# Ledger of designs, part 16: designed miniproteins, single chains, continued (4)

Each design is a single chain, and the fold is of that chain. pLDDT is the mean over its residues in the fold that is shown.

## One batch from the design tools (miniprotein)

Design m12531
Fold by ESMFold2-Fast:
Structure m12531 (fold): chain A 92 residues (1-92)
Amino acid sequence: SELQEQLKALKEAYEKGYEKAAKLYEEDPSLPPIFLNGIIQVEIGKAIKKYPSLLTPYMRENSRKLGEKLIKLGEETGNEEMIEIGRELKEV
């Protein structure tokens, strides 16, 4: 079903984000957990932005909250990519 394809895309985004965060942590174990979670959330955000059909009312609300969290995290860490993605997620 179309929903199964969309859920697969979301799962793959999570797995990609997790793998990226895990590799970064192996190279620098001093990285704060909130930053590693931010990396995962960025990949999820990209999937949601790429596949707007994944948006439910619940995900739309969480997308706005995620956007606010990523903007704050990006400002605290100086990560401009997180700020950009966070702003884009708030426009969804």
Scores: mean pLDDT 75

Design m12532
Fold by ESMFold2-Fast:
Structure m12532 (fold): chain A 77 residues (1-77)
Amino acid sequence: MESLAQQTIASLREAVAALEAELPSVSPEKLNVLITAVSLLVAAAEFTLSLLPSPEAQAVLERARALLEELKRKAEA
């Protein structure tokens, strides 16, 4: 279980980093798709943190939430 948990946190972290890399050049057409994807990552990170409270899970959740807010600001422009 622990090994699967560590892999889940690592996968979420990598997914957040990949989406963060898209932020400077995201087109308006892709904004809604990215907002949906990041919203799912936030939900997954919140669920993971509820089962496995750890600094790594908390950090991923905070990054995902920050990315979601940045995407929402871009959508309002």
Scores: mean pLDDT 78

Design m12533
Fold by ESMFold2-Fast:
Structure m12533 (fold): chain A 84 residues (1-84)
Amino acid sequence: KIKELLLGIYEAIREGAESGDAEAMAERVEALLDELEKELPPEAAAQLPQLRAEARELAARLAADPEFAREVAERLAELIEKER
């Protein structure tokens, strides 16, 4: 379950980076982080506010920096492939 949610987050970021739709990516990542919060033990859930802030910053940077977006898409495609 947790692995599925993490893969979903990686996919959402990769799709956002490839399409340039940072708004849709940020919304999808927030929804997946909400689901992840329900599955995590309290000590791990304590990291979620920082992850949410990082996701928002990532969305903004992906929208502003096409080269960074390309690098993120490539890196996440590699991670998703390895985790499948």
Scores: mean pLDDT 75

Design m12534
Fold by ESMFold2-Fast:
Formats: structure tokens, sequence, C-alpha cells
Structure m12534 (fold): chain A 77 residues (1-77)
């Protein structure tokens, strides 16, 4: 169905976005990675947002951006 195809496309885009952010974080651009993921959040359905917030929070935490990580974890709930 179109609904199933749209859902698969949205999940695929989310996975690609997380991959791009992961690479940026590994290159020392953790803040840019978080900003990138947050810029995309309004374009995703609510069901996908918690996973993206948790992923961004993990990037922030590993980079020592503790306050950013805490705020993102709150939004993941």
Amino acid sequence: SQEELDREVEQGIADIAKGVAYVDAKLGRAQEAVDFLESLLPKFPEELKPDIYRFAADIAEKAGLTEVAEELRKKAE
C-alpha cells in the first residue's frame, strides 16, 4: 500500500540522516551532527522522532555536550 511505502521511505531517510550525523560526529563535528538531526525532525512523523532524539542525545553525550544530551533525552519521551 502507499501508506506502507511512505513509511518505508520515511524510515530509510531517517536511517540515512543518522548515518550522516554519525560520520560528522566521528569527524569531531558532534554539534553540527546534532543540529543537522534537529533540523530534519519537523519533517518526520511523530513515531520516528523519539529514535532520532535518542540517537542525537547519544552523539551529544559521547562528545561531552552533557546539557544538550539531557535536553534531547527529555524530547525523546
Scores: mean pLDDT 86

Design m12535
Fold by ESMFold2-Fast:
Structure m12535 (fold): chain A 68 residues (1-68)
Amino acid sequence: MMSPVEIAGRAVQLASETRDLPEDVQRERMRQFSEETGLPLSKLEQINRAILAGDLKTLIKIVNEIIE
């Protein structure tokens, strides 16, 4: 099982890597990651929105919520 820190880091990486991919591929990748790690899809969507907006404060807040 991945640690919360590793899950948070990989979620951010996933959002960054998939931002230029078609939306259906992005959704499939996020769904698979959610199933693999147990991280809710809503958290992945929040991370994706923060990255697309360049909102580092929100991104850090979400990462801290995952890490607890």
Scores: mean pLDDT 78

Design m12536
Fold by ESMFold2-Fast:
Structure m12536 (fold): chain A 85 residues (1-85)
Amino acid sequence: SPLDQVQEELAALVAEAGGDVARFRALLDQLQQAIANRDLKALEQTMQQILQLLQQLAQRHPERTPELTALYARLAALIAEELEA
């Protein structure tokens, strides 16, 4: 699915930037559980944690900021689409 694709693209970018891939994948697992359970509070908290991790990577690798921003925006849009179903 497009949602699975954007998650894998973000995980690959985190790995390339030398970020904590294991923690990022744990956050993606939490995100999937929140979506499946329609737990909007868990979803909000997990998305904020993902954003913080990506912001830390952008500070260390400013050249990656456009890619990180675009993929995060796409992730948020696809999650909103899933919740409308």
Scores: mean pLDDT 86

Design m12537
Fold by ESMFold2-Fast:
Formats: sequence, structure tokens, C-alpha cells
Structure m12537 (fold): chain A 81 residues (1-81)
Amino acid sequence: SSTLEKAIAEGERLLESNADASPEEQVAALRSFLELLAASGSLTLEELKELADHLLSQIKDPAARARFAALAEEILARVAA
């Protein structure tokens, strides 16, 4: 999906622009991004899962990665309901 490809690229750019920010700020930015896309309805549940997995793989800090994983699961569970 071109929408998914664009979302992945945007998420990667968001992480790059926040490279000097705290891990907490990086997680907050990614959470807001994923919440916005989930609310937009532009991506399917499967595409949101793929986006979340891709963003998770880009987070270098283990604690931040674990926090984002938990938040992503919560967001995806709400979309699936």
C-alpha cells in the first residue's frame, strides 16, 4: 500500500528529527503519530500492525522500545474492538 509506505517513511523521519530528544519524547511523538493514523481510518488494522512493528524496530533504547510496544498494543486493541 502506498499509504502504508508513506506512513512508514513519515514515522522514520519523525524519529530522525527527534534523534536528540529524550527516549520518553521519542515514544510520545510516535504514540501521537500512531494514534492519529488509527483515528484517520486511512490504514487497515494489518497495515497499522506493520507500521507499529517497523517503528518498534527503529527504537534503539530498550526501555523506550518496550514502552512503545505496550502503547501500540493498546492502540491496536482499540482499533480491533
Scores: mean pLDDT 85

Design m12538
Fold by ESMFold2-Fast:
Structure m12538 (fold): chain A 81 residues (1-81)
Amino acid sequence: SEEEERERLLAELEQRIDDEISSFPTGVADAADREALEKRAKELSEEYQKHKERINQTRAELDRLKAEKAPVEELRRLLAG
């Protein structure tokens, strides 16, 4: 039961990572607005790099939790906030 609970919580954490990746605006462009989009892209490029770093850190933490078979309580805490 605890193993099944752990697998479910890990799947929810993976889904959160996927949702975070999907929520970041990437490559939405129309040729008509290219100049405005270029300025927006410059503004977002640093934020995107930081976002990517956070995702990499979160994935590394998830891999650690899987390898260490982290207790269900720890996984629940991460999902709660």
Scores: mean pLDDT 65

Design m12539
Fold by ESMFold2-Fast:
Structure m12539 (fold): chain A 102 residues (1-102)
Amino acid sequence: IQELIEQLNSSDEKVREEAAKKIAEMLLNSKDLQKGIQIGKQVAQQASKESILLLLDEIAKLSENRHLDPIARETLLAFLQEIAKQHPELIPYVRGSIEVLS
């Protein structure tokens, strides 16, 4: 995950987009609540706000028309809550991601 967070802050837009997609896929397929919390804290502390917004957008896109395992859904919500706690100004975007999850 650390390498993906570093790539999320890359000056190369394509590298950032690929990292965001990989992190989103990891979260959407994760059944480990504590991993979601840990990733959320690391992203909130180490990623730029622009990169966090890119990641939230990718999560929303990948969640559209996808049936999530209930534990994976809870893992993703825990990740989103960590982002909201450390970046309250991003709460409207976090809410948008939660709404897409239904």
Scores: mean pLDDT 76

Design m12540
Fold by ESMFold2-Fast:
Structure m12540 (fold): chain A 62 residues (1-62)
Amino acid sequence: MVDEEEVREALVLMAVGIALVAYKNGDSLEEAIEFVRRVAQKIGASEEEIDRAVKYLEEKLK
């Protein structure tokens, strides 16, 4: 059985993947970051988890 924390981490990573695809299709970096931040906030991620996800997205786009 998967913990809610593990499900939340998986959902945040999926949101990063969706944001990367949207960015490649013409969305701005700001829109990609806002999308990840909104999804993470809605599913109850901590501020540290949100910051980590945003950092990961930014590093992936460099």
Scores: mean pLDDT 78

Design m12541
Fold by ESMFold2-Fast:
Parts: structure tokens; C-alpha cells; sequence
Structure m12541 (fold): chain A 65 residues (1-65)
């Protein structure tokens, strides 16, 4: 399954992923720490397509804000 989400002001990568409902917020936070994503790179209005395959979170940037 895949879900498209829009970045909101103050969102972290973990918040964006958790909003899909595909994983828990705790799982999303752990994933984001391991992935080394910079939350400051997120812009409000940006859209991502998120999927989970074999427990792996896959993030695709679809559109700018």
C-alpha cells in the first residue's frame, strides 16, 4: 500500500511518515533517526508518496509546496 501526504509547518520526516497510518509514530521516529534525514530540509506543502515493503519505509518526493 502507498499513501500520499502533504508536509505541514513544523513537521518532521517522522511526522509525515506516521501520518500515513502505515507505521506507528515510534517506528517512524526510529526510521528517521537511522536514515539521517534533516527535518530542516522539509518545506510546508511538499508532497511525498510513502509505502512500506517488507518492513522498509520507502519515501518518494512527488511535488514541491
Amino acid sequence: ASVEVTVEPGDTFADVVARTGLVTKEQAEEWAKKAGFDDAALRPGDRFRISVENGEIVLEYTAPG
Scores: mean pLDDT 77

Design m12542
Fold by ESMFold2-Fast:
Structure m12542 (fold): chain A 83 residues (1-83)
Amino acid sequence: DVKELNEQLESIIGDDSKLWAKFVGAVIRELAENPELANVDKSDIDALKAAIYEIYKNAALRVGLSEEQAEKVGELFASSVKE
């Protein structure tokens, strides 16, 4: 659910627009540095979820979130993947 995802992200990242911009930049950097994660077979939902988890977790770590917060961010985005 997109609303639940947004609410949980706000609880982790907050209202800091600069931190949000850094997080988006970190996601782009993770995709550029890990092309194998960006080119996973999108029909393999389990592989796609694993790739999204790693990308968003690593992006959260890059912007200074804790390991526990980063794991939660990765799980939130991975869980948003549809069939």
Scores: mean pLDDT 75

Design m12543
Fold by ESMFold2-Fast:
Structure m12543 (fold): chain A 94 residues (1-94)
Amino acid sequence: SRAEELVKRLLEIREDESRPTEEKVEEVRELFREMGELDEDEQIEVLTRVLEAAGVPREEAREAAEALVAAAKAGLTDPGQAPSNLELLELLAK
């Protein structure tokens, strides 16, 4: 599925130690745009799996994923919220 493809690409970006974090953040941002084409449940699933791979326990990963999807929806109606995601994008890229 597209959700599984996005999880795989996000994890490949995280595991790539050969590139600067700044470049990886740009790729993560592009993948977040692609995630906007998925339904809400699929977006939560992608983020939950990536956060679990980052060492976050499943229950906490799902709660964080739900909060992130809600923030992304808010960002669609208020573009000013998009820059606040930078710290999170850096976490996902590292």
Scores: mean pLDDT 70

Design m12544
Fold by ESMFold2-Fast:
Structure m12544 (fold): chain A 86 residues (1-86)
Amino acid sequence: AEEEALRAEAEKARAQADNYGISAKLTKKRYDELEARMKEAYAKNKQEGEELQKLVDDAKKQLDRSTALYEEYSAQAKALEEKIKA
């Protein structure tokens, strides 16, 4: 009963890790695209570059959050899997 509960929690944590891993990949693609656009904008117009810089900074924060949550849920899943083996 307790082992089944731990397995269910480990599976949920693993699913969350996979979900945030996908989110991190998508956010990185957006970050890279925005960074390229920001670089082009700064060459032509400082104000437009500064506006795109804000979007780049926001995308970076989202990437950092998704990566942190991926690592957190991966660690949680591993800890639960180790408890099942003990």
Scores: mean pLDDT 85

Design m12545
Fold by ESMFold2-Fast:
Structure m12545 (fold): chain A 83 residues (1-83)
Amino acid sequence: FSQEMINEILEALFRMAVSVTKIALDNAEKKGDKKALIQSLQDGIRILEKILKQAEENNASQSLIDEIKKRLAELKEKLKKLQ
């Protein structure tokens, strides 16, 4: 229940989401599968948007919120270039 504990949990969820997204993107790139690459970017964006919402609703640190927003912007830019 402490704010520090909430921040640690949210950061762990963010780091896990980033790692899973990276693995999915790397696998799609190795296969040359553009459809899988687009899908992995869309899935990563959805997960990060959910984490961002939870971070904002639970008053997470501004540094964590900014880091999530930056990663989300990077994924959205990559998706835009593929569409």
Scores: mean pLDDT 86

Design m12546
Fold by ESMFold2-Fast:
Structure m12546 (fold): chain A 75 residues (1-75)
Amino acid sequence: SELLREWLLRVAETARARGDLALAARYEAGVRAAEKFGVPPLLPSDLDHAEDAKDPRIREAILEARRLAEEMVAA
């Protein structure tokens, strides 16, 4: 959903403005990975539950989101 995507990116900007770079990275990474794999947008809470994803594409998207979030924080 475009509305969910826009909401998640705004939450990421709010977290960044408050200095929570780790949370901002998780929101942004979830959106980017979901777009790459063609799955619904991922919430930060979804990133901690890869094993609950029965769809292999969603599982791969979660693992990619975790890597992207780590890269964003390490920059």
Scores: mean pLDDT 83

Design m12547
Fold by ESMFold2-Fast:
Structure m12547 (fold): chain A 72 residues (1-72)
Amino acid sequence: MPSKLEQVEALLERALAARTEAELEAVADGLMKLFPDDAGVRRAVAVYRAETDLRARRNILAIALQEVLEQL
């Protein structure tokens, strides 16, 4: 099975390449499933869901994924 590191790296690549809200939602869902008890991830996803601009939403997820990578 892929490691958590590999799964987070794949999610970061998907977030940076995302062109639609559906693609970003899939990344957010994946992040929450990998780290269901992480308060930082929960907060980042809440900020992402409150944001309406696609570019800003992508940036929020990308930053959250980079922060998670730094902790692995």
Scores: mean pLDDT 83

Design m12548
Fold by ESMFold2-Fast:
Structure m12548 (fold): chain A 90 residues (1-90)
Amino acid sequence: STSDNQKQAQDALSSLNTAYTQTMIASQNPQSTPQQIMDQINKSKDASKKAEEVSKIPGVPQSLKDQIKKQVKVVDDLIGKVVPGVQQLS
């Protein structure tokens, strides 16, 4: 149903926000290993991909689609900044 599709999109956005926050925390923690940072980056990539997928389902409000698109961009920007640093440490 459209209601179930909206819930799926909302849950995916929440997961994306959580993954983003955890990637930031890991990248800013001097005790984090390169592997731990890459694990969080991969979780953020997976959450981003899932959020984009569910945002394309019929019945998802445009405002929620716009929020997902904005958060995907924020996550992609963070990954682009963090990945070069991790590659230098490995």
Scores: mean pLDDT 85

Design m12549
Fold by ESMFold2-Fast:
Formats: sequence, C-alpha cells, structure tokens
Structure m12549 (fold): chain A 89 residues (1-89)
Amino acid sequence: EEEERRRIEEEKKKLIERLVEQGEISKNTLDVREKALAVSPSAEEVLKVGRELAAKNPEVVMVPITEEDVERIEEILDKEIEAARRQRE
C-alpha cells in the first residue's frame, strides 16, 4: 500500500514537472508544488499551501495559486492516472 501511494506521488510529480516544462502551469505553481508534495500530493493541498505561504511568507511565493491552477492540475492528474490505470488492464 505504501508502494502504491508512493507511485501515485511520483506520477503526480512527474506530470506536474512536465506541465511546467510545457508552460501549461503558471510559474508560481512550481513553489507550491514543491511545498505541497512534501506534505500532501493532492491538488487541493497545493492550493491551501500556496495561499498560506503567500500570506505568511510572500518572499517564498511570488504569486498566489489561483483556483483555476488547482482545478487544471487536478483534472490533468486524474486523467493521466486514470489512463495509466486503464492501460494496466
């Protein structure tokens, strides 16, 4: 079970990094991604951490994460994970 959770986290990291490289996600998501993935891999956690960091440490987060960024990340992650799960069967 820990292996499955770790695999999902790795897939999320790889996907987010790929999206950033392609310019699909705003640059502020990079900082939030690193912080959120250290605590939780969920997209909702990314939004929460981003807003908290922006309020508490504006030097760490240049621009707060928008709801559109989180929704976009979650949709893409869900589709990629679903596709990978389907290909396994």
Scores: mean pLDDT 52

Design m12550
Fold by ESMFold2-Fast:
Structure m12550 (fold): chain A 84 residues (1-84)
Amino acid sequence: MSKEEKLEEILERTVELVREAAEEYPERREEWLARAEEEVERARRAGPKVYLESLARLASLLVEAGREEEGFELLKEAVIVELE
């Protein structure tokens, strides 16, 4: 699996965590899903150079959702992949 494919997989997993958090907080669901979609579109348009930035923004959203540890672990995984 290429570095780009690994980063895309981590991004997808992070988006799924955001979707899960959004279902737990219906009042924030539309906002959080829209933010996640914006980051996914940005990453796909600009490519791997922005994946870490998008992942950092999604990790920030997961902190707002009370899922800080999960968000930071995914960001760490992405940084390790990027450095390989």
Scores: mean pLDDT 79

Design m12551
Fold by ESMFold2-Fast:
Structure m12551 (fold): chain A 65 residues (1-65)
Amino acid sequence: MTLEDIAAMSVEELKKRLEEIYGKKIETLEDVVNLALEASDNNAPLEVLQIAGYILAKHLGVRPE
């Protein structure tokens, strides 16, 4: 999945993608933050960090660059 694909996805689609990869339910922004921190600490694929970053950016109204 490319950054362009991730940017075009809705927050709900991005949450579903993270749930699919990790098998964990994502309900709150805190869940997304915790997953991103765990992924960073465990050298998870860059795609996971990108998806988490876009979810947070969309919720905060910040443009990720």
Scores: mean pLDDT 69

Design m12552
Fold by ESMFold2-Fast:
Structure m12552 (fold): chain A 85 residues (1-85)
Amino acid sequence: NPLLQEVIQLTEEIIRKAKEEKNEKLLELAEELLKLLKELAQNPSLDLIHEISLTLHKIREVAPPSAEPLIEELERKFQQYVESL
């Protein structure tokens, strides 16, 4: 799914940014998000969509202002993916 691949790419960009800024909490959550998204790509499930949504909420709470545009784009693309199901 092209939208899901875009969401995965944006998540990898957030991981790179978290490493550069040494934001360990953001890194932990973004790596968890990447794992869930890769699982979703192999086996779509409502439970995984729910877990991803909860993880995105946690990411939003710990994200610095510098990461906000990437997170907003990620949330938008993930919503488009869910609406395409």
Scores: mean pLDDT 87

Design m12553
Fold by ESMFold2-Fast:
Structure m12553 (fold): chain A 60 residues (1-60)
Amino acid sequence: MVDATDEQKAELTRTTSQIGKYIEEGDLEKAEKVLEEGIRRFSPGLQEILRQNYDNILKQ
């Protein structure tokens, strides 16, 4: 897709929240798997945003 749909943006938000939850729980392996699954499903632009969100959460 050339543009993200509202559904894809909502899914990005849900994926980011799920990653954050697993990181807070100390389950880095699950957080990484959620990240990888999101990357496989999202457009290149959303993949970049997801990677940036993951890095920012890890720095918390």
Scores: mean pLDDT 77

Design m12554
Fold by ESMFold2-Fast:
Structure m12554 (fold): chain A 92 residues (1-92)
Amino acid sequence: SELEELRLRLLLMEIELAGHELVLERMRDRLPADLAAQIQAQIAQIRALIAQGRALLDAGDVAGARAVMDQLDAQMVQLSQLLNQAQQGILA
């Protein structure tokens, strides 16, 4: 069941990342180019970690997958905060 729970968690992270990508797309033209590039780079890094987590789960490396998912949680929080700050800057 743990493997199934981790696969579901990874899927939910993919859905969350897609939502963040949509937010960036909608506000990109109103962001400083450097900030837009920084957010894009962080999205790319998170996507790479999701792929790594999936590969570890496919290999049966549950412990490795957990470590990657803990890193994903932290990076997803940071991305959400960056997007919220960027959006507030546009609205102010």
Scores: mean pLDDT 86

Design m12555
Fold by ESMFold2-Fast:
Structure m12555 (fold): chain A 77 residues (1-77)
Amino acid sequence: MRELLDRIVRLMSRYSKLASELGEDSSLLDDLSAQIQAAVTSGSEADLQAVIETLERKVKELEERLEEKRREEEERK
């Protein structure tokens, strides 16, 4: 469980940084925080694993969008 929580913290930090750079809101982090709290309370490592998979997917989506935004800024010059 602690290893899963540590991974979630790292992914949330990465997501927050990318979301801030792109001007995205933090509603996903609020929703995931509620899910993490419920999973910890129930002892569900499967629910924590689902949160990790969601965060990894969203981080990859934001990384791709950030690269696209950087390319668009270069193309406008």
Scores: mean pLDDT 77

Design m12556
Fold by ESMFold2-Fast:
Structure m12556 (fold): chain A 80 residues (1-80)
Amino acid sequence: SYDELKEKILSKVPEKYRDIVESVLDYFKEKYPEEAIPVLEELSKLTDLAEILQALADFFEANGDETLARILRELAEKYA
């Protein structure tokens, strides 16, 4: 389910960044409902927050969300 995948991903995120990552995942599900579950399934297999953020940024950039892609890349750099 979405909630199980979301919790699995958030369990790898430090508390400091959990709210922003949760908001990004919720936005992703709202804007890309057909892609959200398959992408979250792949993200849930990644072991590092930086990898998760870069994978999300790549998706948003490919779909024209340049601002979100930039924010996620900046967050990945600060974390890793």
Scores: mean pLDDT 80

Design m12557
Fold by ESMFold2-Fast:
Formats: sequence, structure tokens, C-alpha cells
Structure m12557 (fold): chain A 96 residues (1-96)
Amino acid sequence: MLAGEEDLKELEKKLKEAGFSGELSKEEREELEKLGKELLEALRAGDWEKMEEVAKKIEELVEKHKSLLEARMFAARLQAELARVHAELEAARAAA
């Protein structure tokens, strides 16, 4: 494996662990792919300043997406639980 590919793979793994897989927009996926390529090119060129700049942008995108995805997943689960509790409450009233 080339130096830098492992860092990109680790970033992909962290995004999958955050649950983003299949949730990223086309634009967000294209931006992440572009930043990944820029990071690899900077690593190959030994441009440490550019690597730090690109890595920061990737981290900002990851944190933004992770927060939004986790919030949406939490809201969806909460709505499902509230619907379930409401149904159980109505069933209990009907059985009384």
C-alpha cells in the first residue's frame, strides 16, 4: 500500500462507524473524494503544509456529517419509540 492510502482508509472506516454509509449526498461524496485525492497528492509531494490544510478540511466535513447523521438517526428512533408507546397506551385503554 502507498503511504497515505492507509490514512484515507482509516478515515473511511471512521465515517462508516459513524453510520454515514449511504447517507452522504452526491455533493458530499464528491467533496470527500476530492479532498482524499488532494491529501494523497500532497503526501506524495511531501507538502506538509498542504497535507495539514486538506486534513483539517476532511476532519471538518467528517464532524459536520457525523453530527447531522447522528442527530437524524436519534430523531428517527425517538419518533418510532413515541409511536410505539402511544399505540401501547391506546391498547391498554381499550383492554380496560
Scores: mean pLDDT 62

Design m12558
Fold by ESMFold2-Fast:
Structure m12558 (fold): chain A 110 residues (1-110)
Amino acid sequence: AAEALLELSREAAAELAPRMTEEDIRAVRHAVRQLLLSLGASEEEAEAVADRVAALLAEGRGAAAVDTLYEALSRLTSPEAAARAVAGLVAALAEMLGDEETAARLHRAL
């Protein structure tokens, strides 16, 4: 389940990242930071991971951004919970960008 959800998230993020504005990237950076803090990450770790994810998204590297976030989350929670959290964020991003079909597909997999 976790691997399939992560693969779907990687594919979706790879398609969405090139379409993101600077405002979209800032929103995702903020969401990543808040998620990590809510799971007990230090402020420094949360900022470092959020900055790395934002930088990868700015480069159009959505799949790498998913892998980076999943690695950080899997240190704080279970692989299944980490994969669900990543998929939830990618679904929210798809909805924000008007890709309702991709968002619905991710929500059905959750």
Scores: mean pLDDT 87

Design m12559
Fold by ESMFold2-Fast:
Structure m12559 (fold): chain A 96 residues (1-96)
Amino acid sequence: RLEEIERRAREAAESGDEERVEEVLEEVRALLEELGLLPRVRAAAEAIYNAATDEEAVALAKEFAAWARALSERLGDPLLAALMGMLLEHLLLELR
């Protein structure tokens, strides 16, 4: 369940345990891969990371957030957008 993954993510963050945070993020990655969404999240992270200006990066992030919300509404799963956002932030850190 997405609710269970979100709860575990919150608990991991509160614990300060980097290993637990990484474990939850791998579960999110696997879920999004199963749903065929991982390539889109990865492409968004790369586009934001390679943006020429801060304004372009913000615009790309807003576009991704709007798409993720629309997809969550279409699929009837309100937590999907939040999980996609979490993975996007993690991938942006990996690109550094």
Scores: mean pLDDT 77

Design m12560
Fold by ESMFold2-Fast:
Structure m12560 (fold): chain A 84 residues (1-84)
Amino acid sequence: LADALLRMYFEAEPGSPEYEAARKEVDEVVKRAKEVNPEEVSRLTARMSAALILSIVTDGKALSREEVRAELERIGRRIEAIAA
């Protein structure tokens, strides 16, 4: 999951086959994790969205690209652990 999130947000072009493949992987794991612990998954996805938005609107000043990558990887690993 973490690798798929990084591909989707930092490596693949939106609308590309690679982006769509990564998005499907993310959606499948998140859906499975929500069946186990929907409350925690909702908080984690909200945190991920907040980090991405904060980095974009501050042009990396509040959260650097590297800090956002680390946060997405951490969140991705936690969601993956819930889905396991």
Scores: mean pLDDT 76

Design m12561
Fold by ESMFold2-Fast:
Structure m12561 (fold): chain A 56 residues (1-56)
Amino acid sequence: SDETIRKIAEEVGVSPSTVRQVLRMAKEGETLGKIAERVGLSRATVRKIIHVAGEA
């Protein structure tokens, strides 16, 4: 869990807390655009976080 979050954060270049927040919102069914706005990232970065986590 924390190890996976840390690895995603390092790969994407964001903080572990940001990764955790993105994954929680995605699990709750939030849209990429809404997640991106809330965490202050691009939609491409949010999509990358979700993709890496889903393939892990």
Scores: mean pLDDT 79

Design m12562
Fold by ESMFold2-Fast:
Structure m12562 (fold): chain A 87 residues (1-87)
Amino acid sequence: SAPPSVLEQLEAELRALAERHGLSEASRAAIDAAFRTFRARLEAGEDVEAAVKAMYLAIAAVPDLSEEARREIAALLTRFLRALQAE
């Protein structure tokens, strides 16, 4: 089978991160919503860096995120920004 796309990997890693940090159902739903908005922005032809920054700001606004989870998300999004720009 083909390897997962960069977007599929990002979605899976965000979900895994939410589970590792024991985030509430509401927080997980907010992260899922932020990712859906990010995909819509990319489909609309928006700049990848701008779309990633907007997604980070939306996720960082989730009130029950720990500082550790925020740092892990920032590192994850930085890694995926580089991967998406390489496509």
Scores: mean pLDDT 83

Design m12563
Fold by ESMFold2-Fast:
Formats: structure tokens, C-alpha cells, sequence
Structure m12563 (fold): chain A 76 residues (1-76)
């Protein structure tokens, strides 16, 4: 997974749900870049679109984010 995709997953986890515009503003990325990565993450079943333009973590995505956050905390 690239670093931008990981940042998007962490941001959605922190927000609970997010739009491409909210993620672009939070991460200082273009909406086009965010939308491309959101499409990839949906294809990987790590996030899902619950309404027009709104994305949430899948159970698999939430487990991955929690595992990464736990590993970072343990490595501190």
C-alpha cells in the first residue's frame, strides 16, 4: 500500500466517514488524487461508498488501520 492510501485510511478512521473534498483539504492533496486512491481502496474492499460521495471503512479496512496504529504505538 502506498503512503497516500494509508493516510486516507487513517483520515477516514479519525473522521468516521469522509468525502473526497474533506480528505483533499485534510491531507493537502487535490480532489483528483484523492478520488483516484479512493477508487483503488474501494476495489481492495478497504473502504465502501455509503452515499453519493461519502466513504467509510469496511471491517477489513478498520482492522488494517487498527493493526497499523497499534504497531506504530508499540514502536514508539
Amino acid sequence: MNSTQLKILLAINALGSATAAALANLLNLSQATVSKHLSTLVNQNLIEQVSSGTYVLTPAGALLVNAIASAIAAAA
Scores: mean pLDDT 80

Design m12564
Fold by ESMFold2-Fast:
Structure m12564 (fold): chain A 76 residues (1-76)
Amino acid sequence: MLVIKVEIPETEEEAEKAKKEAEKDKDYKVSLLKRMAIDAAYEMRFDEEKALKALKEFTKGYTLDGKQVVVEIIKP
């Protein structure tokens, strides 16, 4: 099991910077997962239920190298 931890960005600028760092990942699937998790974490500030539902649907079939992925959102 692979665990990806994401902190909730406080501002749009912080979210954009985090996404740009995630884009530097050489594995496209890891990069995409991190960017989706950052977007969901930021959106939790406005609609937590909707953001978590979208993230769960995205990760439901997501595997990296045959291992199940878990995204952990760290609240401030």
Scores: mean pLDDT 77

Design m12565
Fold by ESMFold2-Fast:
Formats: sequence, structure tokens, C-alpha cells
Structure m12565 (fold): chain A 93 residues (1-93)
Amino acid sequence: SEKIEEIIKLAYQIDEAVEKGDLLKAAELSRKLIDLLLSLPEEVRKLIATYVVKAHERGELTHAVEVVLSVAKPDPELLKLSLEELEEKLKEK
């Protein structure tokens, strides 16, 4: 899904903006990310939240994880999957 690809891209862009000290851009990107997440079904939001948590476990999305978890909860069963398996599930949506 183009929308899911945009959400994941926004998550990485938030981390990049924070790392560069561009807090205004990080806030603008975070708002866009939240709006997109809230436009998706709960099942898809849970899948994205789970993916972001697994990416964070690998040292990625350190700031975006807090933004995503403010509006979506990870699925405990999906947390048992690898990041690669979660990425394949996201491509099916």
C-alpha cells in the first residue's frame, strides 16, 4: 500500500529530523504520521506499531516509536515475528 509506504518513510524521516536538530520539521512530520495512522483500520495500525517496535529493538526509529505508540498499540502475537516477516505483511496491505 502506498499509504503504508508513506507512513514508514515518515517514521524514518522523523528520526532523521530529530538527529539533525530540526525539531519543527520533526513535529510537522509527526502530525502527518499521526493523521495517516488514524485514517487506517485498527488492524493495520497494530501491524505498523508492531513493525516500529521491532525496528526500534534493532536501534532504528528511536523517536518515531514514541509518536506511533501514542495512537497505536503493538499486537503481542505479531511481536513474535521478525522485522522481515512484518515487512512482508505490510506489503500485503
Scores: mean pLDDT 87

